# Designed miniproteins, single chains, continued (3), part 23

Each design is a single chain, and the fold is of that chain. pLDDT is the mean over its residues in the fold that is shown.

## One batch from the design tools (miniprotein)

Design m8777
Fold by ESMFold2-Fast:
Structure m8777 (fold): chain A 94 residues (1-94)
Amino acid sequence: MRKRIEELVRRLLEAAREGAPEEELTRLATELLRLSDTASDEDRVDIIVGLYEAARLAPDEFASAMLLLTAGVLLAVERSQGRDDVVEAVHERL
């Protein structure tokens, strides 16, 4: 799982930098979101941080907003589940 998440995060960041269409960014973000359900705490940190960084890099305002929303929802889920270590680690890396 770790290697797959690292590859998807890398692809998402590259796609965002290159100004890929919103549909492509949404597809990659959706794959990461689905993997988050079975991911380790460390992998969940990488997913959330990756989504926030991709949002910052994306030149399209709508794509950026969708990535921010996805990252925010995942972070809210971590908080609601009492995974404060994950939340703190995300804030430390942003």
Scores: mean pLDDT 83

Design m8778
Fold by ESMFold2-Fast:
Structure m8778 (fold): chain A 58 residues (1-58)
Amino acid sequence: GEDEENAAGKEISALARSLDLTEDQSAKISEAAVQARMEKGAKAALEAAKKVIDELSK
């Protein structure tokens, strides 16, 4: 629902801030999350963002 979409967006933003990411890294996370959200909704957006974060941490 809308509350879940808002919660996912806040969690993604909090994760990006906690990692002190570059502009390029933040853009990649945002782009992946937006793409997944448009196709499969808020849960997919959060999962896509976490996947990009995991790749950046390796």
Scores: mean pLDDT 70

Design m8779
Fold by ESMFold2-Fast:
Structure m8779 (fold): chain A 83 residues (1-83)
Amino acid sequence: MERRVFVAKGADGTYYVFEVVNEKGPERVEARSFLDEELTVDEINAIAKEAYDWAKETGGKFYGRRVSKEEAERILAEAQAAA
């Protein structure tokens, strides 16, 4: 199972997690953090689109969520530990 996890923070303080799961893919976890900067709405949408397009291309499943800061940091740490 292949997983890609992107964690981002908007300039308004909203936290986002975009995850793609490809059950037919190799055993690989990729984690990308954008938490060190505050992103515009257009930049957040660009990250979401890249994740969605990858899911569409691979037949994987896309999950996009708004989360708390604590949940975003936990999800990122878990994904990075598995990578």
Scores: mean pLDDT 80

Design m8780
Fold by ESMFold2-Fast:
Structure m8780 (fold): chain A 62 residues (1-62)
Amino acid sequence: SAAATLAATEQAVAIWKRKQDDPSISTLQATQEIAKVFSEHVPLTTATSQKNVEEVRKKEEK
């Protein structure tokens, strides 16, 4: 639903802003938290969220 997507987006923005304020938070960690929020509010996006986490993980492991 649009309301669930909006709620997930607002939480994702808050997580990303926290990462920008705290350099100890990795891009992978922030992406995992955002993926979890979207999976909880919009279950249909779980596969896309998992793919995004994997792509970030591959970049950070180099």
Scores: mean pLDDT 72

Design m8781
Fold by ESMFold2-Fast:
Structure m8781 (fold): chain A 69 residues (1-69)
Amino acid sequence: MDEAALREMVRIGGTIQNLTDEQIDQILADARAGNADARKQVREFIRIAEFFTQDRELADRAMRALDAL
């Protein structure tokens, strides 16, 4: 339900890994389509972003949005 939190955390984590916005959008689209590897990458982005931002509430909302896909 909090898609904005998911997008923000995935963008932060993907940017730290030197991915472009286009690459991040493609991975998120693949995760929404049920691709298991893409879903693992999205979880990794959220964890990296949580570590970098220290924002557990935003990370929790992003994880809930991912689990709702």
Scores: mean pLDDT 85

Design m8782
Fold by ESMFold2-Fast:
Structure m8782 (fold): chain A 91 residues (1-91)
Amino acid sequence: SLSREELEAIAKEKIPKVLEEHKELMEKKGEKITKGEVKAAEALIYDDVPLEEADKIAKEDTTVLEKEEQEKAMKELLEAHAEKVIARHVA
């Protein structure tokens, strides 16, 4: 079985590729991410809030993020999500 350190190393190597693929998909769909949606995702990842609470947080701020802010937010969320997934697998 893979150790936690080995899983983290694999995730770190694969995150850049996943980010590039995600960026291409977002550009193809023309989807826009709001500040509230980023806050909701952070609450889901860091605070393990219920989905219904996350939906409320997402609706609190409908301000669309600029492209550069979207890329930064998505990178941080994907890295945080990967860390949580790894932690759950080694628990």
Scores: mean pLDDT 64

Design m8783
Fold by ESMFold2-Fast:
Structure m8783 (fold): chain A 74 residues (1-74)
Amino acid sequence: MSPEELAVEVDVAMAEIELAVLKLEPNPSAADLQRLIARAQAILARAQTLADAAFRAAVQARAQAIIDEARALL
């Protein structure tokens, strides 16, 4: 794993943890959900710059899942 790939992996993993925490809230903040969606979209954009197609696809799928689940909580 390159330093660039590691940075993206850490970012997407942290976003997944943030989503899990928001899912524990009975009434998650719309502002927090919107910030998480924006962060996941930024991760998706960063993943486009990565050379490894398999790693890129995996990160894109994870980022999209965060966006979809956060939108479902709005």
Scores: mean pLDDT 86

Design m8784
Fold by ESMFold2-Fast:
Structure m8784 (fold): chain A 81 residues (1-81)
Amino acid sequence: ALNGESLLKELPVLLAQLSDPDPAVREAAARRIGEIVSQLDESTLSQIEPYIVPALERLLSDPSPAVRAAAEEALAVLKKK
C-alpha cells in the first residue's frame, strides 16, 4: 500500500476546509487534495472522484487566484489518472 488508507482519512477534513472563509486555508486544502490524489491508485480515485471533483470545480470560481490555481492543478492530476 502506498499510504492510501492514511491519505484517505484526511479527505473529510480537507473537503470541509475547501469551504473555509480564509482563502489561505482553501488554497492549502486544495493543494493537499492534489497531493493525495497524485499518490492514490486509479481504483481508489474512481471511488472518491464523485465527492472531490464537484468541490474542486466550485473553487475554479473562487475570488482568490491562488485558490483557483490550486483547484486547477488538483483537477489536472485527476484527469491524468
Scores: mean pLDDT 79

Design m8785
Fold by ESMFold2-Fast:
Structure m8785 (fold): chain A 67 residues (1-67)
Amino acid sequence: TGGGRVLAAAGRQLVRAAREGGASEEAIRHAEKGMELGEQGRVDEAARHLREAGLLMEEDGVPVPAP
């Protein structure tokens, strides 16, 4: 339960950072999916999507809130 809520919160933070920094739609999509999966308690899937979002944001030159 706790892990999913933490990942959902991290996903919301990544979505905001990605949108504010002008990251790609792919990065934003992964962050939104990670947030949704975290809210559902699907921890492993959420973590994979949030990691992908972070990597894409770094490639886009957008600052990533540290994991």
Scores: mean pLDDT 81

Design m8786
Fold by ESMFold2-Fast:
Structure m8786 (fold): chain A 68 residues (1-68)
Amino acid sequence: SDQQALQQAQDRGQAAMKRIKEMAERGKEDIKAGRTSRESLLNQAFYEILSGTIPPDEAAARILAVQE
């Protein structure tokens, strides 16, 4: 059923969005704790996105983590 397929896609989308937000919050906490820097995360995201090696949700999380 198309309706079941749509529901599964929505559930996966919600799970992905939750994971992205959780990864971004961990990134922000790592910056605050001195385990990483905004510059380090931004440089990593920049190179990984341009090379196409980073998964889309992880790329989004890194960018979101460096937002003020």
Scores: mean pLDDT 72

Design m8787
Fold by ESMFold2-Fast:
Structure m8787 (fold): chain A 73 residues (1-73)
Amino acid sequence: KAEEVAKEFVERHLPTLIAEARAGRVDIDAAVEELRKILYLELQKSGATPEEAKKIADKYAEEVRKALEQARA
């Protein structure tokens, strides 16, 4: 399912992004927008409609944003 694809992708990459955010080496806005674009494309390749892909990509991108902001706080 599309949501599982997004979850697996985030779980794989989030630890590295958190470590980089803590070290002050990540632009959170740029990283979140890049992740959103990648998720949108990957979800469509997995058979999601553009509407579903956008919804799921937006959801997980914002979840990652919150995690990265928490890591820097």
Scores: mean pLDDT 81

Design m8788
Fold by ESMFold2-Fast:
Structure m8788 (fold): chain A 120 residues (1-120)
Amino acid sequence: SDEEKRRLLREIKELAEKAAEYAEEAARAAREGDFEEAIELAKKALEELRRARELAERLKTLDPVVGQQLLDMIDGIEMLVRQGIRAAEEGDGEEAARLFERAARGARGLVRLAEEIEAA
């Protein structure tokens, strides 16, 4: 239903906002050389993105085009977070921070996309 689609979009938006916040904090920790904290925060971002993915898969059954657009965006953000974790594990704080900041921007883009689709 249209109401069910809007509800899923709102929940995806909230999860994307949390993922963005965790990725932003992970970038800060990586710059400070706190790689253990950066990795922990990045894993929290991945957990929020995993939940967003489950909702986007449900949305795809209602609206295949919109659901696929959100899934593709989530895939890109998850890839950046995982690359950031690897950079942090290797002790490359600048590369880890850059990747986590790109992931945060991607998650903020997901928030905007969900809002635009809900408004349409």
Scores: mean pLDDT 92

Design m8789
Fold by ESMFold2-Fast:
Structure m8789 (fold): chain A 74 residues (1-74)
Amino acid sequence: GAMAPAFSLVPAEAIAREEIVDGKVVSHPYPPAEAARLAAYRAKANEVLREHQDDSVEEIGLKLAEAKRALDAA
């Protein structure tokens, strides 16, 4: 099978959510396009955070907003 990393920068809840319906736990996976978009956003956000770790919270916020805008435009 394809090799998957043991650790991910994307939380499991970003791929699927769990909900209690009539006392049963039901998993609702995100649509593939939405899951991919969230994964790309999270990966880019972690890249920005890694590169700008020593920057102020405000500067990191601006870089994250720019990255999100670029991904949303693609």
Scores: mean pLDDT 61

Design m8790
Fold by ESMFold2-Fast:
Structure m8790 (fold): chain A 104 residues (1-104)
Amino acid sequence: KKEEAERLLKKGNEALQQGKFDEAISYYEKAVELYPTEEAYDNLILAYVQKGDIKKALETYEKMKELGIKPNANSYRNKALAYLYEGKFDEALKLSVKAAQLEA
């Protein structure tokens, strides 16, 4: 299951690099279903943000937290990017600062 999830994550990354957001999302969703990790959720959230589906990006972040997966610096950056796209600049800034503090 872990190896299959890692293979799906790699395929998702390749699709994302090519701008194939729906294909990337499909691979990442399968990866988090098989073996949920911070990396797989972060990449799924980023793919939703890049597609412009900000509602799904934020819902995916909350689902990650509900499953007990602790947000990391990339999780906070991706949520900040989602808020930036919604015009919530103060909230985006606070999350960006939180991300920087986790890597300091």
Scores: mean pLDDT 85

Design m8791
Fold by ESMFold2-Fast:
Structure m8791 (fold): chain A 60 residues (1-60)
Amino acid sequence: SELEKKAKEIADEADRELVRRIFAGEQLTGEQARQYLIDKLAEKLGISRETAEKLLDKLS
């Protein structure tokens, strides 16, 4: 769907930012990284965090 395409683009951009931050020396847990992706999806798509989490899980 169009929503899934947009979500994938946002997730990929957020992943690149997380990689950059880790290479810059940030210590991030998997949970912190996951929450960052969920927050970015919710923010960029204007959806709830619960919907963003389900959408992220579909983008395996």
Scores: mean pLDDT 82

Design m8792
Fold by ESMFold2-Fast:
Structure m8792 (fold): chain A 76 residues (1-76)
Amino acid sequence: SHDHELAERVLEGVRRLLAQAKARFPQMAARVDAVLAEVERLHQAHLAGELSLEEFLQRVEALLRELQAAMLAAAA
């Protein structure tokens, strides 16, 4: 479905973004890996029909905002 295609593209984009973040801030590797694992878990829940596309996107956005805040705090 279009929803599944969009969710897959979002996961691909997140994987790329997190790989770049991990390369630039290796001290945060464990936190970046934990965020990726949670995004992959949310993607599987969406594919299983447990989460709507909207819920998946909202939760991914929240995780990325939390990671960004942690990275900004670590850089200060």
Scores: mean pLDDT 88

Design m8793
Fold by ESMFold2-Fast:
Structure m8793 (fold): chain A 80 residues (1-80)
Amino acid sequence: EEKKRKLLRESAINYTAAGILHAAAEIEGVPEAADLAKRAMELTKQADEYIKQGNIEKAEELLKEARRYLDEASRLLTEA
């Protein structure tokens, strides 16, 4: 239960970060960053489904992958 709650919090944080980065990418005109933020959001949605199914291991891996996409999107926006 506690680990599931931690992952749900991480999922919510990823959704928020992806939304912010996508909006920033649209403002800055960096389509590559917008695409990465969208991919992170899709991975986070998949992770949320696995959390609901109790597949904690798969959810963790998907959230880590989503975070990698968010980090890259942030890097591209900093470079812009």
Scores: mean pLDDT 85

Design m8794
Fold by ESMFold2-Fast:
Structure m8794 (fold): chain A 107 residues (1-107)
Amino acid sequence: SKEEQALQEFREIIEEVVKKASEVLPKSVTERIRKQLEASLEQMEQLIAAGEDPVQALETAGGRFLTSLQLLAIDYEQQGDLELAKKIKEIRDYFAEKLREVADKLR
């Protein structure tokens, strides 16, 4: 189904983003990002169960995750860790690109 395809594509984005994060970020930060992505997948599943279009559910859940990454980057900037904040923003931009590609493919 389109629902199953959208959920599978989002799981693949999660694996790619976590892999990229693990290469450039500390393990603790990568684990926090993984948990946020798992929460976003759960949100997407809930939206689909509530009758939302799968592409719209993907964009809504993914958009919430992008906001979470931006807040995480701001937290590290406030702590004075500008380099870590920059790397988190690079992961955010990578996720945003993958999200757009998948949403366009599923439309």
Scores: mean pLDDT 88

Design m8795
Fold by ESMFold2-Fast:
Structure m8795 (fold): chain A 61 residues (1-61)
Amino acid sequence: MSPYEKALEKIEKGIEDVKALDAPESLREGLLAQGERAKEELVKAIEEGDEKTAEKLINST
């Protein structure tokens, strides 16, 4: 897996956690939107050629 794929995996895990949470749709929708934003930020950083930043994020966890 590439560094960015690993970082995406972490975000996907967060989304999975939200889906496993027994909560009203309104609350889940907010959390899902937050996960989507994190995904967008990561994609933007990668598009800017910051692959090292993604690797750092994985190692920093």
Scores: mean pLDDT 70

Design m8796
Fold by ESMFold2-Fast:
Formats: structure tokens, C-alpha cells, sequence
Structure m8796 (fold): chain A 83 residues (1-83)
């Protein structure tokens, strides 16, 4: 499906270090699937990309450590749900 193609593109962008592009692809997949909550795979991509984006913005003094901590906690929760 087109949504699955965008998820694959998001994973590829993540591997290439294009974290903002990875988020864009997840949003496109969500738009195709409708207003339902993000599935587990999309959540993993979003949280990994968000963590990397926030780490870069923290180095530049653009965001609070609080947001990075929140993303890291969400990633831990997702990992627990997979096991």
C-alpha cells in the first residue's frame, strides 16, 4: 500500500540520518491511514527521529532537556510493549 511505501521510505531516511524527512514520511503514512493513533512501527520511527532532532537542537540551545527526556521515556515504553 502507499502508506506502507511511506513507512519504508521513513526507515530509509532514518538510516541515512535524515530524521526530519523520516518524520515527514510517517506523517504522510498517517494521513493515508486516517486519524487513527500511530501504530507501533510508526511510533518507533517518530520517536527515534524526534530523539535525534532534539539532540541536535539541544546542542544549539534551541530546546529544553525536558523534551528529550520525554521522548526517551516514550521509546522505553514502546520497547517494553514489543517484549
Amino acid sequence: SEAEEYIEKAREALKEGNYEEALEYVLKALDIKGSDELDLEMKEIVLEAAEKILEEKLKKGLVSQKYLDSVRKEREEIEKKKK
Scores: mean pLDDT 74

Design m8797
Fold by ESMFold2-Fast:
Structure m8797 (fold): chain A 77 residues (1-77)
Amino acid sequence: DPTEILKKALELIDEGKYDEAFELLSKGSVIGREFVKLARGKPKDYVKELLEELIKLIEQAADVDTILNFIREKLSK
């Protein structure tokens, strides 16, 4: 399940284990690596909300390019 790693990262963020969540995401996939690259320095609550939206997009069977564009749009500003 490609969302399992994202859901585990969300749990780690809720536990205050922010760095561990980012390490997990960085090891998982291109999507996870791109997310971490752009999410560094953003507020915790904002990152959590974006992870929840990202999980939703993947569950809706969005293609990888759509997901990567979502991450870039939300985190590069």
Scores: mean pLDDT 75

Design m8798
Fold by ESMFold2-Fast:
Structure m8798 (fold): chain A 56 residues (1-56)
Amino acid sequence: IAWLNAARAYLDKGDYLGAALAINEAEKDPDVNSAELNALKNQLEKAKPGFLDKPP
């Protein structure tokens, strides 16, 4: 149950679509670490600006 770990793995592979989907799932978890979630969102935004705002 590690959507944050999945998002990290997708970012490491350059799978930005997979990373965005994993981040969206992590946001639904009330127990998620907000600092890690925000760091992954920032990393995705730096690599693919606007990708979270423009779903494919």
Scores: mean pLDDT 74

Design m8799
Fold by ESMFold2-Fast:
Order: sequence, then C-alpha cells, then structure tokens
Structure m8799 (fold): chain A 63 residues (1-63)
Amino acid sequence: APAPLSPAEAARQAARDALNLEIIKYTNKELEKSPNTLDNLAKISQKAAERYRARVAEAEAAA
C-alpha cells in the first residue's frame, strides 16, 4: 500500500492521474489517425509531452 499522502500531495497525485489519462487518450487518438512510423511516433510523443507540460503549468497556476 502507498504511504499516506498530505492533502497537497493527494491533490497533486489526483491531478497527475487525470492528466495521465487525458494524455493517454490524446496519444491514442493521434496514433489512430496517423501512420505507424517512427517519425510519427516521435512527433506524437513530443506533442503529448508538450501538452502534458502545458496542462501541469495550467494546473499549478490554478492552484
């Protein structure tokens, strides 16, 4: 079992879990409409990482 989290850590963990799910859904949609090539995989991964960082920054600004 994971160690008990402080309220702030619990909120961060919940936000990370939500963002991870959002990015997984985004990546899956992009993969579905793009050819399965190394260049497209690299581009999709880069875009997913940029989107994740933007969402983290947005969440931190809102907190």
Scores: mean pLDDT 72

Design m8800
Fold by ESMFold2-Fast:
Structure m8800 (fold): chain A 70 residues (1-70)
Amino acid sequence: MPISELEVTYTLAVMRAAVTRRAAERQGLSPEEVAAAIRAEAEALIARLDLSEEQREAVRRAAEEVARAV
């Protein structure tokens, strides 16, 4: 089964969000600040990359899933 570009984008976005979460938690940030850092990093990534609407939604969805787990 070929992995779709969208599925790859989502998986990498989840991994990036998890790294951002770990870095923020290691800095001693509150759960609210950790969630905000995850969301801010996702929006910064979207702003820097020429992503399709579907890819932007995948990145935001991945960040929100990780942020909600904080």
Scores: mean pLDDT 81

Design m8801
Fold by ESMFold2-Fast:
Structure m8801 (fold): chain A 87 residues (1-87)
Amino acid sequence: MVPEEVLERLKRLLRESGVPEDVVEQAARAVAGILVALKDESDETIYRNIRAALRGLGVPEDVADEAARRIVKEREKLLEGLKDAVL
């Protein structure tokens, strides 16, 4: 289960990047899963995986790029919020 605080933060970052409201929740959950699964990978690897997942949900390329960049910038803070959900 993803903590509500982390989900709301991800939803906010996605909305601010222009991700459509109808996919924001699914996108936030997908991104949380990617962050956990790739927690030991490089920022570039996480960025590419988030961008690809958002594109797979029908998010436009420019929006997916912006969202992935914003999320990677907050990676450490997001992972800290996720640590209690993974253990």
Scores: mean pLDDT 82

Design m8802
Fold by ESMFold2-Fast:
Structure m8802 (fold): chain A 88 residues (1-88)
Amino acid sequence: EFKELLEKLLEAFKNKDYESLEKYLQEIGKYIKNSEALYEIADGLFFVSQNDKELAEEYFDKAIELVEDEELKEELKKFKEKLLSLIK
């Protein structure tokens, strides 16, 4: 379910569907124990949209460090790789 939610977030981001993006970020927040990690994910997505790979990577790494659950952490690492692949 968490993995499927990240896949939906990625598609919303790729399609510039910001209403669905906000909805999926809120749902992701129910799985992670640190709300600050959500802000770091949102900032990472913003920097991907700006083609700033260095800042996007920094903010996603901060989000991953804030997540305590190892399975969720692993899915976020995969999500980071997919998002960074969108930057040319």
Scores: mean pLDDT 83

Design m8803
Fold by ESMFold2-Fast:
Structure m8803 (fold): chain A 84 residues (1-84)
Amino acid sequence: RNLALVLREEPERLYRRGRELAESGTSAEEAIELFERAAEGFERIAELAFSAKDPSQSIRDLGEEARRRAEEARERVRELRERL
C-alpha cells in the first residue's frame, strides 16, 4: 500500500506553499505556520519508517529523506522568526 507516499504528499505541498509565501515576503507568519506543519509531517514519516524492525532499503531511505526535510523546514522557521 502507498500510505507513506500519501503522508509525504501533504508535507511536500505545505513546504512548497511556505517557500512561495516566504519568497514573496507578504505572509511571513503564514509561511512559518506552513513550514512548522511540513516539519511535523516529515517528522511523523521518519518516526514511522524508523519504527520498523526490519525495514527495506526503500523504507530506510524514506526515513532519512523525511528527517532531512523536517530539519530543513525547522531551519526555515528559525530564519523567518529571526526576521520578524
Scores: mean pLDDT 79

Design m8804
Fold by ESMFold2-Fast:
Structure m8804 (fold): chain A 92 residues (1-92)
Amino acid sequence: APSLAELTEEVRKLLRTGQIDKSASPQTLYLLQLVNAAVEAGELRPDEALGPDRLAVDLESELAKRLGLTEEHLSLSTLVRLLRREIERVES
């Protein structure tokens, strides 16, 4: 599976080409925009060396903080799963 960093870069590319905004659900598009904004702000920096099993706790905490996620909200793994689903759907 792609790392969160790899997935975030692909999301950023798809958002810039407008592919996601034509096909993504409103909820998924919102999540994708939040992740993209965090990356562009330099708060979540994509690193191709990061794998899902090697995602730093600090990176997970930073993403959760920027997105306002808590145990009552979407987990980081759920967010990654939704992003992967949308990328696969657009590429299909």
Scores: mean pLDDT 48

Design m8805
Fold by ESMFold2-Fast:
Structure m8805 (fold): chain A 94 residues (1-94)
Amino acid sequence: SAEEEELVARFEEFLKTSLEPFLKNAKEYSSEEIIQAINTLKQSFDQLSKHLSEEQRKYLAEKLIELIEKYRDLLPEEAHPALDELIEHLKSLL
């Protein structure tokens, strides 16, 4: 639907304009702030997913996994467990 397409487009914009810059500058944040951001991202994605088709949900999950894995090495080791839980959760939706 048009509403679903708009939600997908807004989330893709969020990934490009908010999440990717945050990940690129991860060293400017504390491990606690990064873990909180990862947990918030998981919750936000789960809420968004309730309004998406299965195909759109899979598409966004794949994009989010790709972006996270691209910047994984910039994130503190303390955040990796939360990151791995998010990736596993997203992969379960594929």
Scores: mean pLDDT 87

Design m8806
Fold by ESMFold2-Fast:
Structure m8806 (fold): chain A 67 residues (1-67)
Amino acid sequence: LEELPFARVGADGSVTIPMPGLPAGTRVDLLDPARNVVATGTVDAAGTVTLRVDLPPGTLVLGVPVA
């Protein structure tokens, strides 16, 4: 769990999580620190998931691939 890809929410409420090794189009759930799913997105061509979340800036967000 602690080795999952993660990032912190930016000042604008967006978060960009690098998802190394996953192909573009892979579905990813974004989890808050309590492990609630706050958003679901897809890996982009750069190998990242960028979504706006309703969490305070600086909040840790985890990326979990959806099977």
Scores: mean pLDDT 78

Design m8807
Fold by ESMFold2-Fast:
Structure m8807 (fold): chain A 70 residues (1-70)
Amino acid sequence: GEADLAFADKLLEQAEELRTKAKELQARAERLMKNGGDPTEAAALLFEAEILNGMAGLLEGIAHYLKSLA
């Protein structure tokens, strides 16, 4: 319904924010690796980015499912 479409759009907005945060964390990890920084810190940032991308993927999946029912 109309409410489901509005909810789906909010989920996509949240997913985009998570994707943006993940990209920023990946860029920070790449800078640490390039500058000879702590590889453990870089790995932690990459792991956090993977979690955020996974969460974004779930939200995107739910949103697309809701839109398919509308």
Scores: mean pLDDT 88

Design m8808
Fold by ESMFold2-Fast:
Structure m8808 (fold): chain A 69 residues (1-69)
Amino acid sequence: SALEKEVEQLKLKLQVYKIAADGSKFIAEQMEKSNGDPSLIEKIKKDYEKLKETIREMQEKIDELEKKI
């Protein structure tokens, strides 16, 4: 169905965002361990929080669409 295809596409996008979020978290943690630039670390942490929010919203949309299948 069209809903099943939309859910599959959203799940693929969700996977990409999860990879990006994990990467941002890893980079921030490595920079903190090496006494990296605090302003850059803060920016990466803010970007990570935005990615987590996007992931949450996408998961909620997937869950709502799956209830309709």
Scores: mean pLDDT 86

Design m8809
Fold by ESMFold2-Fast:
Structure m8809 (fold): chain A 108 residues (1-108)
Amino acid sequence: MSEEQLAILEILDEMESHPNAGVVRFPPDLEEYPDLSKVVPEWVSLEIIREKVENGEIKTLEEFEELVEKMLENVKRLYPEGSPALIRAEELYDYTMEKIRKVKEELK
């Protein structure tokens, strides 16, 4: 595993520990959202991102950043603006993007 992949796993650990992580930790309940796949064909959760890093599918901070952006886009497609779920996801996204920026600066 590369230094960059180890840095991504550290950011993921921090995201999973964040109080807002619950909204993106696992996929939504399919009983509440039976047509989820029609609205969001690929749901990106923290669990899915971790698996992709651990199996070597994600190797760079750029690839990780793209999945974090896709994760927020998924929440925006499923939940209305101003909803608690979307607000929590946006706060977590801002937190994560700041962490990615700091790591990119350290790896220069």
Scores: mean pLDDT 79

Design m8810
Fold by ESMFold2-Fast:
Structure m8810 (fold): chain A 66 residues (1-66)
Amino acid sequence: SRIERIVNSLLSVMSEEELKAALDALREELGLPREEDLKTSYARLLAVDPERTDRALLRAVLAAQE
């Protein structure tokens, strides 16, 4: 799955907690209910707003590396 590959790639450069925080912050901005599963959360955010999802994850990667 493309979703699984992307999530696993993100987890190679940031912690699960950092990824959860980034996805949850975007979820709150978009007014969506909580989702505990990272892959499901990411897939839902992509379906709602792919551009904002991509930007949020890029910011999270950069923050985790600094």
Scores: mean pLDDT 84

Design m8811
Fold by ESMFold2-Fast:
Structure m8811 (fold): chain A 70 residues (1-70)
Amino acid sequence: SASELAFQGLLAAAEGDYETAARLLEEAISLMPEDNPQLPGLLLDLATVLRRAGREEEAARYEARAKELQ
């Protein structure tokens, strides 16, 4: 489920595995409808993970999407 993937992604991030975290969070987000109330928060979590991985351009895109949904 999206919740399981999100949990696994956040756990990977806590362990410093930002590439695995980004992949799992992207998979979780892909399973969520646009009206899911958790989606903006998860997009911001993904943006933070991507910045930690040095993927600033992708992080900025997800952060912008999160702001549009709030």
Scores: mean pLDDT 86

Design m8812
Fold by ESMFold2-Fast:
Structure m8812 (fold): chain A 88 residues (1-88)
Amino acid sequence: GPPPPPEPRTVNVGLTLVYEDGTLLHQEQFTLTGKDLTVEKAIEKAKERLEKIAKELGLEIKEIRVVTTRSPRTGVWTVGVTAVVKKK
C-alpha cells in the first residue's frame, strides 16, 4: 500500500521589527505546521509577514537578519527573523 503520510513538521517563528538605532517597533511569535513545511518556507513566510507590517507602518526595510536553531531534544526548528527599518 502507499506509505503513511509524513508527520507534520513544526517550525516556531519569532518576528522582530527594529529601527536602525535598535528601538523595538514590533514583535510577534507564531508556530507553523505542515506536511510540506521546510525551514526555507518558514523563513519566506516570516519575511512576507515583516514586509507587510513594514508597509502598513510606512517603513522601509534596510536589512533582514535570519537566525535558525534546532532543538536537539525535540528536533523542532526555531526561525528568528529581524527586519531593520527606517522611515521612508
Scores: mean pLDDT 81

